# Designed miniproteins, single chains, part 44

Each design is a single chain, and the fold is of that chain. pLDDT is the mean over its residues in the fold that is shown.

## One batch from the design tools (miniprotein)

Design m1455
Fold by ESMFold2-Fast:
Structure m1455 (fold): chain A 77 residues (1-77)
Amino acid sequence: MSIQEKIASLSSRQQRILALLYENGALSASELAELLGLSQSTVSRHLREIQEKLGKDNVVRTKDGRYSLSEKFLEAL
């Protein structure tokens, strides 16, 4: 599967999470929850599913607990 096909397989909410990470860089689950009007637990579940589908090397959790898109993933978009 291409990276574009994997992104297309994401739910609309998961695609919005990717868009927010693309626009803002590194965001925590709590920041994403506030921006999306969702619970932190719901956002954390979506982030885990995104990482499972796209790879943890492409959607990275930083040491300070934030999530960002890797440079390699941004180049593939």
Scores: mean pLDDT 81

Design m1456
Fold by ESMFold2-Fast:
Structure m1456 (fold): chain A 91 residues (1-91)
Amino acid sequence: SELDRELLRAARDGDVERVRELLEQGADVNAKVEEPLDGLEIGDTPLFIAAREGHVETVRLLIENGADLKAKNKYGITAEEIALPVLNILK
């Protein structure tokens, strides 16, 4: 949906307020890129994208809203493997 596409973009940009608004509007926290979208890889989730970009607060918000840490991208990498280094920088 358009909400899901906007969530993927907001996660890339680290726009915490926009991510919150989109989730409140019913965007799927586990949305996947299904078609080429602004340089994002097919199968990327909001959590993968935010973690890759180093957006710590966005990563936290997505996890708090039920993001699937065990989801794998096309390379077999889990969201957990990308997100954990980002979260471990800040205690």
Scores: mean pLDDT 78

Design m1457
Fold by ESMFold2-Fast:
Structure m1457 (fold): chain A 160 residues (1-160)
Amino acid sequence: AAPRVLILYYSRSGVTRRVMEVIAERLRERGAEVTLVELEPSLSAEELLELMRAADLVILGADVVAGEIHPLLKAHLEEVKALAEEHDPGVLEGKPVVVVLTGRDMAGMEAAAEELEEFLESLGARVVGRTLLATGEMSEEEREQRAREFADAAYAALQA
């Protein structure tokens, strides 16, 4: 069966959205079944939990500002955790997750990635990788190429 990948992201400036679209397109070219979801305040924790349950891999994308991920992404993840603990304990246990962050400062993105990864592991998820894309140091072409390379590596890992 085709591997099922959920890409869940928040994009403030559109940079993260473009990166996630490139990753989704490349994964689909490789034969993955990709569900691409942009986080909105109205998106329910129940819908997110079902999407995460169905996925073989979850890719989380976000913009980083001043070493912090957007509060909306954190809030959605906390609501999913609370819902899972109440209705389906262990549903996220061992779930493979990868973090893809965009931002101006590499050190700030590393700090944000560490905080997000620690939170995800507190949900029982297994963080299997990260990709950090510096908007001030990388061209759009270089970011898109790195996104494609990342997608190829993620797809290969799903088949191992």
Scores: mean pLDDT 84

Design m1458
Fold by ESMFold2-Fast:
Structure m1458 (fold): chain A 89 residues (1-89)
Amino acid sequence: SLEAALAAALAALKAALRAALGEGADGLIASLEALAERALTDPSLSEEAIREGLARLRGNIAKLPDPAAALAALAAFEAALLALLESKR
């Protein structure tokens, strides 16, 4: 299901962020979990809002040493969010 795909993408992104930042990832992980919950529960969440929010996070991740795994996981998470939003029309 799209919800299962989103959960899997979020889990992979959380793991990549913890590997890169350790405990410093806690705030980012909390905001990503909140965004995933909004994708499931908030009909006002727009594709534009998702793309803009994640673009800011992507910029922050890109500044990390060895950001490739976290950037790939973020791209998969964004794709899963947008697929779920698209399924709702």
Scores: mean pLDDT 82

Design m1459
Fold by ESMFold2-Fast:
Structure m1459 (fold): chain A 56 residues (1-56)
Amino acid sequence: MTAVALRDFEDKTGTFLSFKKGDTLEILEVLGDDFVVAEKDGKKGLIPRSYVEIVS
């Protein structure tokens, strides 16, 4: 399924996936209410669920 980023997010720790507002992300798994596992440009990582809108 796909999601669109609602805000910029930059991770400097290497735990989360970084993205920009308007980026399209592939959602792989939803981890409860707070996080999802996503892929962008061949990279996988956690993203905050509140920063994206799931569209499919």
Scores: mean pLDDT 79

Design m1460
Fold by ESMFold2-Fast:
Structure m1460 (fold): chain A 85 residues (1-85)
Amino acid sequence: ASFKAFDKDGDGTISGEELRDFIREVTGVELSDEQVQALIDEADRDGDGTLDEAEFVALVNAVQARHGLPVDGVADFDVVLAMAS
């Protein structure tokens, strides 16, 4: 999955609702608002409650580096679930 797969409305940002809906559709697991907010809070450094492409890529790269995965700025549902777990 790419940033565009998370950005369902095409506005160049990922909201908590979009992230929650993506996880629900891909995994069948519905995260609570608190779990989704925690993921956004970890990545969102400007405090606007959304993830732009740079913030999302930075979060993905940090998780991939920690797990020994290739750093390519691409996140799939497994990476997102690992962050939520």
Scores: mean pLDDT 57

Design m1461
Fold by ESMFold2-Fast:
Structure m1461 (fold): chain A 80 residues (1-80)
Amino acid sequence: SELVARMRSLGMNFSDIEQLLKEFDIDGDGYISAKELRHVMTSLGQNPTDTEVQDMINQADIDGDGQVNYEEFIQMMMAN
């Protein structure tokens, strides 16, 4: 994903991303929607397209349910 590569290139700290994801996980279930992911990215000063957000969801969503466990999201970013 171009967005994932761009975030890595900017030296973005995974701990900062995890903290923001936890702030949007009000229920504490460890899952985040595409809309919440977009808000996190925007809060980090990124301007992701809907396609870039969807690509990130598709790469991290192992179950194909359209939601991402934020641990899976962090693993996806570390693996790339």
Scores: mean pLDDT 65

Design m1462
Fold by ESMFold2-Fast:
Order: C-alpha cells, then structure tokens, then sequence
Structure m1462 (fold): chain A 117 residues (1-117)
C-alpha cells in the first residue's frame, strides 16, 4: 500500500538498497514503474539511482529493476526541484557509483537526458 506521499514498499526497498525485498516485491506483482505522485512521480529506479552507497546493493537493485522493465528514461514531473530528472541525471547529480551510470547507459538511458538549464 502507498503512503501519504505515494511511496510504495518497492520505493522504500529500492531507496534502502534491500535487494532481496526488491526481488520479492516484484515477484508478488509490485509495479516496477510505480510513481510517488506527491514527490513528482519518482519511481523506484530514481531512488535506487540516487544511492551514494559504497557497497554493491544499489547497483544490484538498479540491475533487478531494469531486468523487470523499469523505465530507464522516466522523468520527474513539473513543479518539483528535480523537474525532468531521469535516473541517469540523478545518478550523476548524487555521485552514484560509476557502475550504476554504466548500467543505466547499457539499458538505453539517454546520455543527453538532463533537465534543461
């Protein structure tokens, strides 16, 4: 069930780098592209891509989400501080591991997909 901000259990598992919870939620039919509407339509992939974790948990979460059809080019909605942000843009902005950036690009992320200045 989504909370008051539209965050699903999959959003929280992705944010925490909980790979096993991500796999189990997707196996139970969780929407891989669920949007947290009050947070501008942030998807689980956006939250995973923002991870500054030093371990490989965020990389594994990104991989699992992409393997389950996560929209690699999902954009944050208008009227937010992150308007137009893609998972790739957020990974760069939050200094995510290079392997996460490389994985997003391999799955079809647009390298020029940045919010217009």
Amino acid sequence: MADENGLTPLHEAARKGDVEAVRELLAKGADVNARAEKLGGLTPLHLAAMSQRKDDSALEVVKVLLEHGADVNAKVAENTALEGATPLFLAKLYDAKQEIIDLLLKHGADPNSEPKA
Scores: mean pLDDT 77

Design m1463
Fold by ESMFold2-Fast:
Structure m1463 (fold): chain A 100 residues (1-100)
Amino acid sequence: SPGEEAIKLISELIETIKKYIEAKDKEGLIKAVEEAIKKLEEILKKITDPEIKRLVEEAIELLKIFRDKLPKMSDELAKEAAETLIKELEKIKEEMEKLL
């Protein structure tokens, strides 16, 4: 289902964020986040459940904010912002899993 596709993508993205933060590769992280946004927007077009749709839209918005702020952050601030983003994405994933 599109909801299961979104959960899988978010799970993979969380691991990707951790990897790029550990590597201190902000350019790679920005590209990975941009790719995830595009994939989530395509999944969003297939979602008919309004609640799952809202949760995917929330994930996209969080990722856009993170992408836009990341280039101006130090490595330390980027790590803290990524840890906050991961917690928010995990929460969204758990809420989607309860609806499936």
Scores: mean pLDDT 90

Design m1464
Fold by ESMFold2-Fast:
Structure m1464 (fold): chain A 75 residues (1-75)
Amino acid sequence: AAAPVNQLEALLRAPPSEEALERVRAALEAGADPTSKDADGRTSIHIARELGREEMLELLLEYMKKNGLDTDAKE
């Protein structure tokens, strides 16, 4: 069975639009974790990059910088 998608991941997979960008912002403000990994171990940043969601990718990176979140937690 397919793993349940995070609300944020589902928004990233939607066609790019102003409404989708607002919903991504709302989800992040509501506590959606952009560092959460999907079934393949990809974070929201990886998904946005792979799908070419440049505006959403910028939004995620800005949010993570504001909150001091690590965009690449390599040991």
Scores: mean pLDDT 69

Design m1465
Fold by ESMFold2-Fast:
Structure m1465 (fold): chain A 62 residues (1-62)
Amino acid sequence: SFGDKLRAIRDARGLSQRELAERAGLSQSTISNYERNRITPTEEQIERLAKALDVPVEVFYV
């Protein structure tokens, strides 16, 4: 799922949900909701997450 991928990449980078949120310009609760698959990010939000994690956006679409 998207949430599982997001959590795995964030953990691999050694970031907390709060740290990722700060880098992506999102709230920590939004990151938590993405990782729990409770809400789906827009394409723009996925691009912001990819930049914050320093990964190609394509890693979220495999």
Scores: mean pLDDT 85

Design m1466
Fold by ESMFold2-Fast:
Structure m1466 (fold): chain A 64 residues (1-64)
Amino acid sequence: YFEEGIKLFAEGKLDEAIEYFEKAIEEDPNNAEAWRYLGEAYKFLNKDEKAEKYFKKAKELDPE
């Protein structure tokens, strides 16, 4: 799911990428990278409040 999401994100298929990143965090909720990609995808869709929420979660899991 995570790698499929990255590929879709790179292809500009943001809605499909979001679905795969959501599945990735369901399988591994500690995958900080999946949370970051969700934030990036929502930011590209101009959904800044959702993007901020996901970036915050990613930082909580991996504060580096």
Scores: mean pLDDT 79

Design m1467
Fold by ESMFold2-Fast:
Structure m1467 (fold): chain A 63 residues (1-63)
Amino acid sequence: SVTGLAVALEDFEAKSPDELSFKKGDELEILDRPSLSEVWWLAKSLKTGEVGYVPAKNVEIIS
Protein backbone atom coordinates (compact mmCIF):
# COMPACT_ATOMS: atom_id res chain seq x y z
CA SER A 1 0.00 0.00 0.00
CA VAL A 2 1.00 3.62 -0.53
CA THR A 3 2.27 5.39 2.59
CA GLY A 4 3.36 9.03 2.89
CA LEU A 5 6.61 10.53 4.17
CA ALA A 6 9.80 8.77 5.26
CA VAL A 7 13.28 9.75 6.41
CA ALA A 8 16.55 7.98 5.54
CA LEU A 9 18.16 6.27 8.56
CA GLU A 10 21.47 5.57 6.76
CA ASP A 11 23.26 6.46 3.53
CA PHE A 12 22.46 4.22 0.57
CA GLU A 13 24.25 3.97 -2.78
CA ALA A 14 22.21 2.65 -5.72
CA LYS A 15 23.68 -0.50 -7.32
CA SER A 16 21.39 -0.46 -10.38
CA PRO A 17 19.54 2.23 -12.41
CA ASP A 18 16.16 1.39 -10.82
CA GLU A 19 17.45 2.09 -7.28
CA LEU A 20 17.56 5.49 -5.57
CA SER A 21 20.71 6.80 -3.82
CA PHE A 22 20.22 8.90 -0.68
CA LYS A 23 22.00 10.25 2.39
CA LYS A 24 21.09 9.83 6.06
CA GLY A 25 18.41 12.38 6.96
CA ASP A 26 17.08 12.81 3.40
CA GLU A 27 13.29 13.04 3.14
CA LEU A 28 11.51 10.57 0.85
CA GLU A 29 7.93 10.17 -0.34
CA ILE A 30 6.95 6.50 -0.31
CA LEU A 31 4.96 5.86 -3.49
CA ASP A 32 4.46 2.10 -3.21
CA ARG A 33 4.89 -0.46 -0.43
CA PRO A 34 3.37 -3.71 -1.76
CA SER A 35 3.57 -5.62 1.56
CA LEU A 36 5.21 -5.58 5.00
CA SER A 37 7.41 -8.54 3.91
CA GLU A 38 8.92 -6.66 0.94
CA VAL A 39 12.52 -5.47 1.27
CA TRP A 40 12.22 -2.72 -1.40
CA TRP A 41 9.84 0.23 -1.56
CA LEU A 42 9.32 2.66 -4.42
CA ALA A 43 10.20 6.18 -3.26
CA LYS A 44 10.72 9.73 -4.53
CA SER A 45 13.57 11.89 -3.21
CA LEU A 46 12.18 15.23 -2.02
CA LYS A 47 15.71 16.64 -2.42
CA THR A 48 16.23 15.71 -6.12
CA GLY A 49 12.76 14.65 -7.38
CA GLU A 50 14.22 11.32 -8.57
CA VAL A 51 12.18 8.10 -8.23
CA GLY A 52 13.58 4.65 -7.52
CA TYR A 53 13.58 1.65 -5.22
CA VAL A 54 14.96 2.01 -1.68
CA PRO A 55 15.72 -0.72 0.89
CA ALA A 56 12.91 -0.64 3.47
CA LYS A 57 15.39 -1.28 6.32
CA ASN A 58 17.19 2.04 5.59
CA VAL A 59 14.09 4.28 5.86
CA GLU A 60 11.52 5.10 8.55
CA ILE A 61 7.91 6.16 7.88
CA ILE A 62 7.14 9.46 9.65
CA SER A 63 3.56 10.16 8.49
Scores: mean pLDDT 77

Design m1468
Fold by ESMFold2-Fast:
Structure m1468 (fold): chain A 65 residues (1-65)
Amino acid sequence: SLVGLTVRAGRDFVARTPEELSVKKGELLLVEEDVDEEWVRARSLATGETGLVPKSVLEAAGPAP
């Protein structure tokens, strides 16, 4: 489970629905919910906004290199 981990956006993602969160490459996010195999609910640490982000957009959890 990714819940409680800080992850980084590996690329830009543009929300296609109101439930999704747009992110920019390099943005740090807190994973709040592991929704399914493809999606997490995350909170932007920059804005405090929450929404669904594809797991494929996110880089491995841990201290950033």
Scores: mean pLDDT 79

Design m1469
Fold by ESMFold2-Fast:
Structure m1469 (fold): chain A 122 residues (1-122)
Amino acid sequence: SMSALGRELLEAAREGDVERVKELLAQGADVNAKDELGLTPLHLAAKGPVPVSLETQLAVVETLLAAGADVNAKDVYGLTPLHLAASRPGREEIVQTLLAAGADPDAKDLGGMTPADLAREP
């Protein structure tokens, strides 16, 4: 079951709140916490569902990776953080950061799509 710290970490990552992410990790929040869709904090940071700067999103991604986030975690659709970063324009630095951290560029979602496939079908 999700802890309260895990829920707060997911929301902080979703909102791009770098300082709150750092605070929650220091308090022992599970860096690999999952929501109801299997999304981890790294999925939410890579996707950037709220409009924050690329610099802020990159800082959250780097903070989570430094804390031991599973770069190849899959949600309920088989999507990795790299799938979500690649599906959005202007996230080239986030894509590069995930690849440098060991993200699998050949990972397939439940539809058989790789991150590169999602990047080519706007």
Scores: mean pLDDT 86

Design m1470
Fold by ESMFold2-Fast:
Structure m1470 (fold): chain A 58 residues (1-58)
Amino acid sequence: SEKAKKLIEAAKNGDLTKVAELLREGADPSAKDENGKTAVDIAKENGNEFLAKVLERA
């Protein structure tokens, strides 16, 4: 979905505001990119534990 794609891009950029906005709009935090990575996986790989926690609670 387009929202899931935007969520993954926002997570790659560490954009907390955009992630929160997309989650509020119903973006699926379990959706995977072409490499099989979720937004949670990307946040954890980038060391952004706060972002990962936000995504895990969505």
Scores: mean pLDDT 81

Design m1471
Fold by ESMFold2-Fast:
Structure m1471 (fold): chain A 108 residues (1-108)
Amino acid sequence: SANEKKLIEALLNGDAETALNILNEIEESDPELAKRLANKKAPVLKRTLLHLAVEASYTDPKGVDLVQRLLELGADPNIKDAAGLTPYQLAKLGGLDDIADIIKAKMS
């Protein structure tokens, strides 16, 4: 849908605040769709929204809130991208220790 494309585009631009706002709008209108999107792999590098939220967090402090919301929606933190990296590993590589700890708590 148009909102799904806008969500992915916002994340690819590092705009976690816009992405969180769009995700909240999707959740309010269609909660089941929001849950499905949390585990959907993007065509680019087979990344989930959780992977993209971690990357957006390098430049946007709202990335922490987005990561938490995606995990609440049932995002699976164990899904690997095309490079074989989980969102936890991406967060650790980026020095995002607070985000890494949030994600790791959902892996155990």
Scores: mean pLDDT 84

Design m1472
Fold by ESMFold2-Fast:
Structure m1472 (fold): chain A 122 residues (1-122)
Amino acid sequence: SMSELGRQLLEAARAGDVERVRELIAAGADVNAKDELGNTPLHLAAKGPVPVSLETQLETVRLLIEAGADVNAKDIYGNTPLHLAAARRGRREIVDLLLEAGADPDAKNLGGFTPAELAREP
């Protein structure tokens, strides 16, 4: 079972709450905690389901990577954080940051798609 700190970190990462993410990491939250869909905090930060500035999203992603997040973790659909970042328009800087951190550009999800095949760049 996921710890309470892990659950709170998933919620903070999804919301793009940088201050709360920083506090929870400092409190010893498991940066690789998974929700019911297999999302880690890095999946949720890279996806950015709540609209936040690019600067805020980059800071959240960077904090999680620096804290030891698994950049190649897979959700229940086989998506890595890179798949979720690539599927969003105007977030090339998130894609570039994940690649620099060792994300696998050739990873295939359960649909057989690589991150590049999901790319929504304008």
Scores: mean pLDDT 86

Design m1473
Fold by ESMFold2-Fast:
Structure m1473 (fold): chain A 122 residues (1-122)
Amino acid sequence: SPLHEAAENGDVEAIKKSKEDVNAADSMGTTPLHLAAREGHLEVVEVLLKKGADVNAKDIYGYTPLHLAAREGHLEIVEVLLKAGADVNAKDVFGLTPLDLAKKMGHEEIVEVLLKAGADTN
């Protein structure tokens, strides 16, 4: 959708002006918040959350926005999502948490932030 494209491209003004459902999922279960979190668009993430985006939305792989931000190394987005009530222990279809993805990708600061937020180590 146009809102998905705006979120993927970091178009903050298009997100602010959109009258589309901020929680609209595409055929893969991907929401605008998933795309903004994956691509590192902090301001888009903040505007989508303010508009009532579901911080814990899961795509078809069970990925939440927090999984994607943690995997891609977007520290400030991880912090914003956690503050918005992201489930730190959400599991994807393989049983992997945001902590598992951050560790696999070597994002040490994100690992520390997730552990402080109550991420289960086991």
Scores: mean pLDDT 92

Design m1474
Fold by ESMFold2-Fast:
Structure m1474 (fold): chain A 90 residues (1-90)
Amino acid sequence: LDEELRQAARAGDVEAVIELIKKGADVNLPNGSPLHEAARAGHVHVVETLIQLGADVNLKDEDGKTPLDLAREAGHEEVERVLRAFGAKE
């Protein structure tokens, strides 16, 4: 379930993300959240959806990186703007 949520976020599948969270998947997974995966992949709509469903925009993954860090490293400027609008810190 939780791994399926990470995979759906990485793939940009908004419908699957919503369905898996409704089934009880943890939106704020330790060891890399679905928000980290969506931000790294540049999926703006998944990023927005996860934040609306309670994702912590400042959560750190196993490497100590936030979703904003991953979006910046990957060059996804639109994802960076969305994350900053919802309170992401550097």
Scores: mean pLDDT 83

Design m1475
Fold by ESMFold2-Fast:
Structure m1475 (fold): chain A 150 residues (1-150)
Amino acid sequence: DLEKRVEELLERLRELFREIHELAEKIKENGELDVELLRKMSELAREAARLIKELIELVGPEEAARRVGEIAIEVLLERGVITPEEAELAREAIEYVLAGDEEKELEVLRKLLDRPDEVRATVTNLVNLVKAIKENASEEEIASLILSLS
């Protein structure tokens, strides 16, 4: 059952993105690099990248990129990393990435120049993750980009 497997992958990805963000917040709160927390984040990001590669095989890289991008936006919005307005800009940028419209993508990203550094970095890294998935990048590259969202 293809549809059921896709739904299972998307739900697990949502859980993994939430866990990675929670671990990243714990590292920020204690002010020191916790090697065990960093190791756990890396393990979760590698699991997420593996599931994304499976999703690409099932639905293709463009559809996988769209679905993963939306999950990442939902988690970032839920965690208060981005506002609803910034989430809408991120969705608009992702649509232009999926369409291959680099000029419109850059125009949308310029609207974030007045936003806090963390927000600009997060949305830029999200766009880079979506691009990597669309281009069927390596599992290692995807895992690294997932970690950059934290």
Scores: mean pLDDT 88

Design m1476
Fold by ESMFold2-Fast:
Structure m1476 (fold): chain A 89 residues (1-89)
Amino acid sequence: SIAELKRAFSLFDKDGDGYISVAELKHVLSSTASGRLTDEQIDEMIKEADSDGDGLIDFDEFLTLMSMLEKELGPDFPRFLQRVISELS
């Protein structure tokens, strides 16, 4: 749900500035994907979501990334999102 996505974004956004670093995002996604995605696939998805290439992900770019992950992971996406939230909590 959008509420879970907002929670995940807020947990990534430790500084409260409305942006997540690409490095932090890649680290958490690589650790939570449980071999479902390669590091290369995660890097490519993050680069696609980071449309301006500044190395920072705002909430709209984060939603784009989560949409791509949902399409790739299918029915495993809700469990994956809960793992991300747990990793950050």
Scores: mean pLDDT 78

Design m1477
Fold by ESMFold2-Fast:
Structure m1477 (fold): chain A 114 residues (1-114)
Amino acid sequence: SSGADVNAANERGLTPLHLAAIRGDVERVKALLAAGADVNARDVRGLTPLHLAALQAGLAEDPAAMVEVIRVLLENGADVNARDVDGLTPLDLARLSGHEEAVEVLLANGADPD
């Protein structure tokens, strides 16, 4: 019954959910959310797991897994319009990564195009 703190952050403010999102680990993302992970946790730069999944979508070896991570995070209440310390949204980072399907998923889920 020792629950590891699912929201324990490293020195950069990265939680296990941030790290699973960066890796495109869909099953780990689902397991962490089921265990009470904060879907909107912010690192030291104000980046949420959704920001990191959106940025990695165009850079990942498996972009389909990254798009699925984005969908799972949004289904679990991720703030589609969260802003980092530079005012960048997940949509801004998806556009920067160049992954069209990630951009389309974010827009379909209420991302502001501005």
Scores: mean pLDDT 85

Design m1478
Fold by ESMFold2-Fast:
Structure m1478 (fold): chain A 62 residues (1-62)
Amino acid sequence: NNLEEFKKFVNKYLKEIGKKPISDKLIEKILEANNYDVEKAKKEFKKLLEQLSKDVTDEDLL
């Protein structure tokens, strides 16, 4: 199932970034928005992660 593959990918990536896992509902919505194209969904997710990674440091939370 494409959803299972994408879920695994998302969880792994979020772990690498040090972010909390997102809901399966959100994962499904991302995949659905691109007609369940795992490759396209992965690309979009990577773009979001790049922005999120930068935003964390902008806060000077450390």
Scores: mean pLDDT 71

Design m1479
Fold by ESMFold2-Fast:
Structure m1479 (fold): chain A 60 residues (1-60)
Amino acid sequence: MLGLYRAVKDVKTDAPGFLSLKKGELVEVLREVDSDLVEARSLETGRVGVIGKSALERIE
């Protein structure tokens, strides 16, 4: 189920279309891209991008 997630680690990227997050940052998962990747929106910055599922923990 798509929902509210938290970053479990810092993610820094300069790749276009990818999402950078700091550890503890809350995100809304919008879509599943593939088995390892989701599209998410940061609740702190409003930025949307692709991020690895391994960087996220579901909290809702």
Scores: mean pLDDT 80

Design m1480
Fold by ESMFold2-Fast:
Structure m1480 (fold): chain A 86 residues (1-86)
Amino acid sequence: TPLDEYLARINEPVDDVLSDRNLPGDTPLHIAALTGNEVLLDALLEAGADVNARRPVTGKTPLDLAREAGNEDAVERLLAAGADPA
């Protein structure tokens, strides 16, 4: 599926810099938030994705990644879906 292909591509370690940002433990929602893919983000939230899922290494949520990447639309959408801003 487009979701499986997208997740595999983003979570595949290409180099050290990408590995630091896109860990294998990221959920599809982490990847959508990091990249600002609003269509994927909305589809995942409607499907009941865990809006507060934490990365195993850093403890970062999709909201944290959206903020760090400057994806303001993703930040607003995640907060509207019940993301913890703390």
Scores: mean pLDDT 68

Design m1481
Fold by ESMFold2-Fast:
Structure m1481 (fold): chain A 79 residues (1-79)
Amino acid sequence: MEFSEEELERAFGKFDKDGDGVISAEELKTVLSAVLGRDLSDEEVEALIKEGDKDGDGKLDFEEFVELFTKSGLLSLLV
């Protein structure tokens, strides 16, 4: 894996703005829209969460985030 744990935690922290240890759909939409330079639809954000969300809470924890973003190549845009 190309990324250190510190880089992964830093990337996660860009999304987890309230520090609750999970990423909400709103946080994901805000940061990814900024990083990609385009507005993400709510449906696109929901699709990403569904791919990463293993426990069904509608949010991404740190491990789910790392797996999803590493698999999709999005993590390289954040570090």
Scores: mean pLDDT 75

Design m1482
Fold by ESMFold2-Fast:
Parts: sequence; structure tokens; C-alpha cells
Structure m1482 (fold): chain A 57 residues (1-57)
Amino acid sequence: MIVQALKDVRMLGNEDLVVKKGELLEVLKEFDEHLWLARSLATGKEGLVLASDVEEV
């Protein structure tokens, strides 16, 4: 599933990775309804995002 960042987000578990508003991520795993593991399509780096901070495209 491809999602788009609704705002600038610092991904949890990787403090070096900031996803900017409008950037695309691939959801790799949903840990629960609120916390997802995602990969940045721009950088290939992975981190945790809040489901509320992204929308499906």
C-alpha cells in the first residue's frame, strides 16, 4: 500500500529520517491500527509512522 505524508514527519526508530509533506511511503507492516512500518520511496529507508499522519493514494 502506498501512502502520502500529510505533514512533515520524523519517523520513529530512525531519527535520521524525516519525511516531508507530500512524500510517498510504502507500508510494509501494520503493527496495529495506529502504528505502521513504512519505507520512504525517495530514500529507501524504513521507520515507524502514525497511520493518522499519512493517507492512502
Scores: mean pLDDT 80

Design m1483
Fold by ESMFold2-Fast:
Structure m1483 (fold): chain A 60 residues (1-60)
Amino acid sequence: MKLLAEAIEDYEAKTPEELSLKKGEEVLILEQVDDYYVLAKSLKTGKEGLVPKSILKEVK
């Protein structure tokens, strides 16, 4: 599933598998990993990583 989403809060990666995001940064959700995390790609940096679902808002 590929969905466009926006970070509603700043998030700092705690592990190498996670993606750091700034509030307002757009990401492409590539896959839902579990109930808490998605695999996302930053449209700004092109990097991929795990991001908490709670900090993302789906954009149409």
Scores: mean pLDDT 80

Design m1484
Fold by ESMFold2-Fast:
Structure m1484 (fold): chain A 60 residues (1-60)
Amino acid sequence: GMIIARALYNYVGTSPDQLSVQKGDIIEVLEENEDGTVLAKSLKTGKTGYIPKVFLEEIK
């Protein structure tokens, strides 16, 4: 099934490949990278991008 997470903090991406989120936004995790980043999709905006995993809390 989909891996769903919630943004724990506001995050403003500084590069075009980064995902900007607001605290509480619901995010789909698409890929986890070994460097501690996640490729994620915002369910609010439909945009995809990289965000540090520490900004996300998995919803189970």
Scores: mean pLDDT 83

Design m1485
Fold by ESMFold2-Fast:
Structure m1485 (fold): chain A 64 residues (1-64)
Amino acid sequence: KAFSLFDKDGNGYISAAELGTVMRSLGQNPSDEFVDHMIREVDKDGDGQINYEEFVTMMSRTVK
């Protein structure tokens, strides 16, 4: 459900800006550079966006 709230296009991907919004909704305050770095770490296809599986992987790493 959290993913769908920020996937405004319904295409199954989240941009860096949307990821920053998700993290703030969870009580985090990431920098733009930090968000870009996280996307680069989990974005296997290199398009600057993450899909649901990549989103779950990244959130598991950041909230652990």
Scores: mean pLDDT 64

Design m1486
Fold by ESMFold2-Fast:
Structure m1486 (fold): chain A 62 residues (1-62)
Amino acid sequence: MKVGDIVRALEDFEAKTEEELSFKKGELLEVVEVVDDVWWRVRSLKTGKEGLVPASKVEKVE
């Protein structure tokens, strides 16, 4: 996975902090930074908002 990759939400995620981004299953997100192996900073293609999401809840679009 790398910056610029498009990922799809595998399930709903509810942000626990202001730095995290909530999403619904099936939403498309752009990876803007791989912070570590657990958390990525993404941008919502729907809203343009950025935030941290758990890497385990998204999958690279084919």
Scores: mean pLDDT 82

Design m1487
Fold by ESMFold2-Fast:
Structure m1487 (fold): chain A 79 residues (1-79)
Amino acid sequence: SAEDLARLRKGFGLFDKDGDGVITAAELREFLSSLGIDLSDAEVAALIAAADRDGDGVIDFEEFVAWEGRRTGVEAQLA
């Protein structure tokens, strides 16, 4: 939803201190924890691998939003 997108953007910006539009695995873990999603290091690595199509070990906001939208979309998918 638009509210979820705005919340994701705000949270991402808080961890993207350089304003370059990317976030590391450690920063992603902290961000998800702030959303009530507690992941292990292995789970964060798997998430990065699923979202990071470039293989550079970081994700940009567009990749994160697309991945998160697909994940949450599973619950709200058109049946």
Scores: mean pLDDT 65

Design m1488
Fold by ESMFold2-Fast:
Structure m1488 (fold): chain A 76 residues (1-76)
Amino acid sequence: SALDEQLLAVARAGGPEAAARARELLERGANVNATDADGRTPLHLASERGDVGTVAVLVEYGADVAARDRRGRTPE
């Protein structure tokens, strides 16, 4: 969905407002475990960026910390 794509984009971009934007999208019904073309979830992308604030929001909303991308990698 458009919300899922926006959540993935926010997690990929990071930045000082990313956590707040992620929370808004999740409250609007974005799937916290949405996947991109590589099987990466928002949690994979935020963790790759080191965006601690966005990681915390995603975990609060039930992100799967054991999710594996197409290369078998979990979020760091």
Scores: mean pLDDT 84

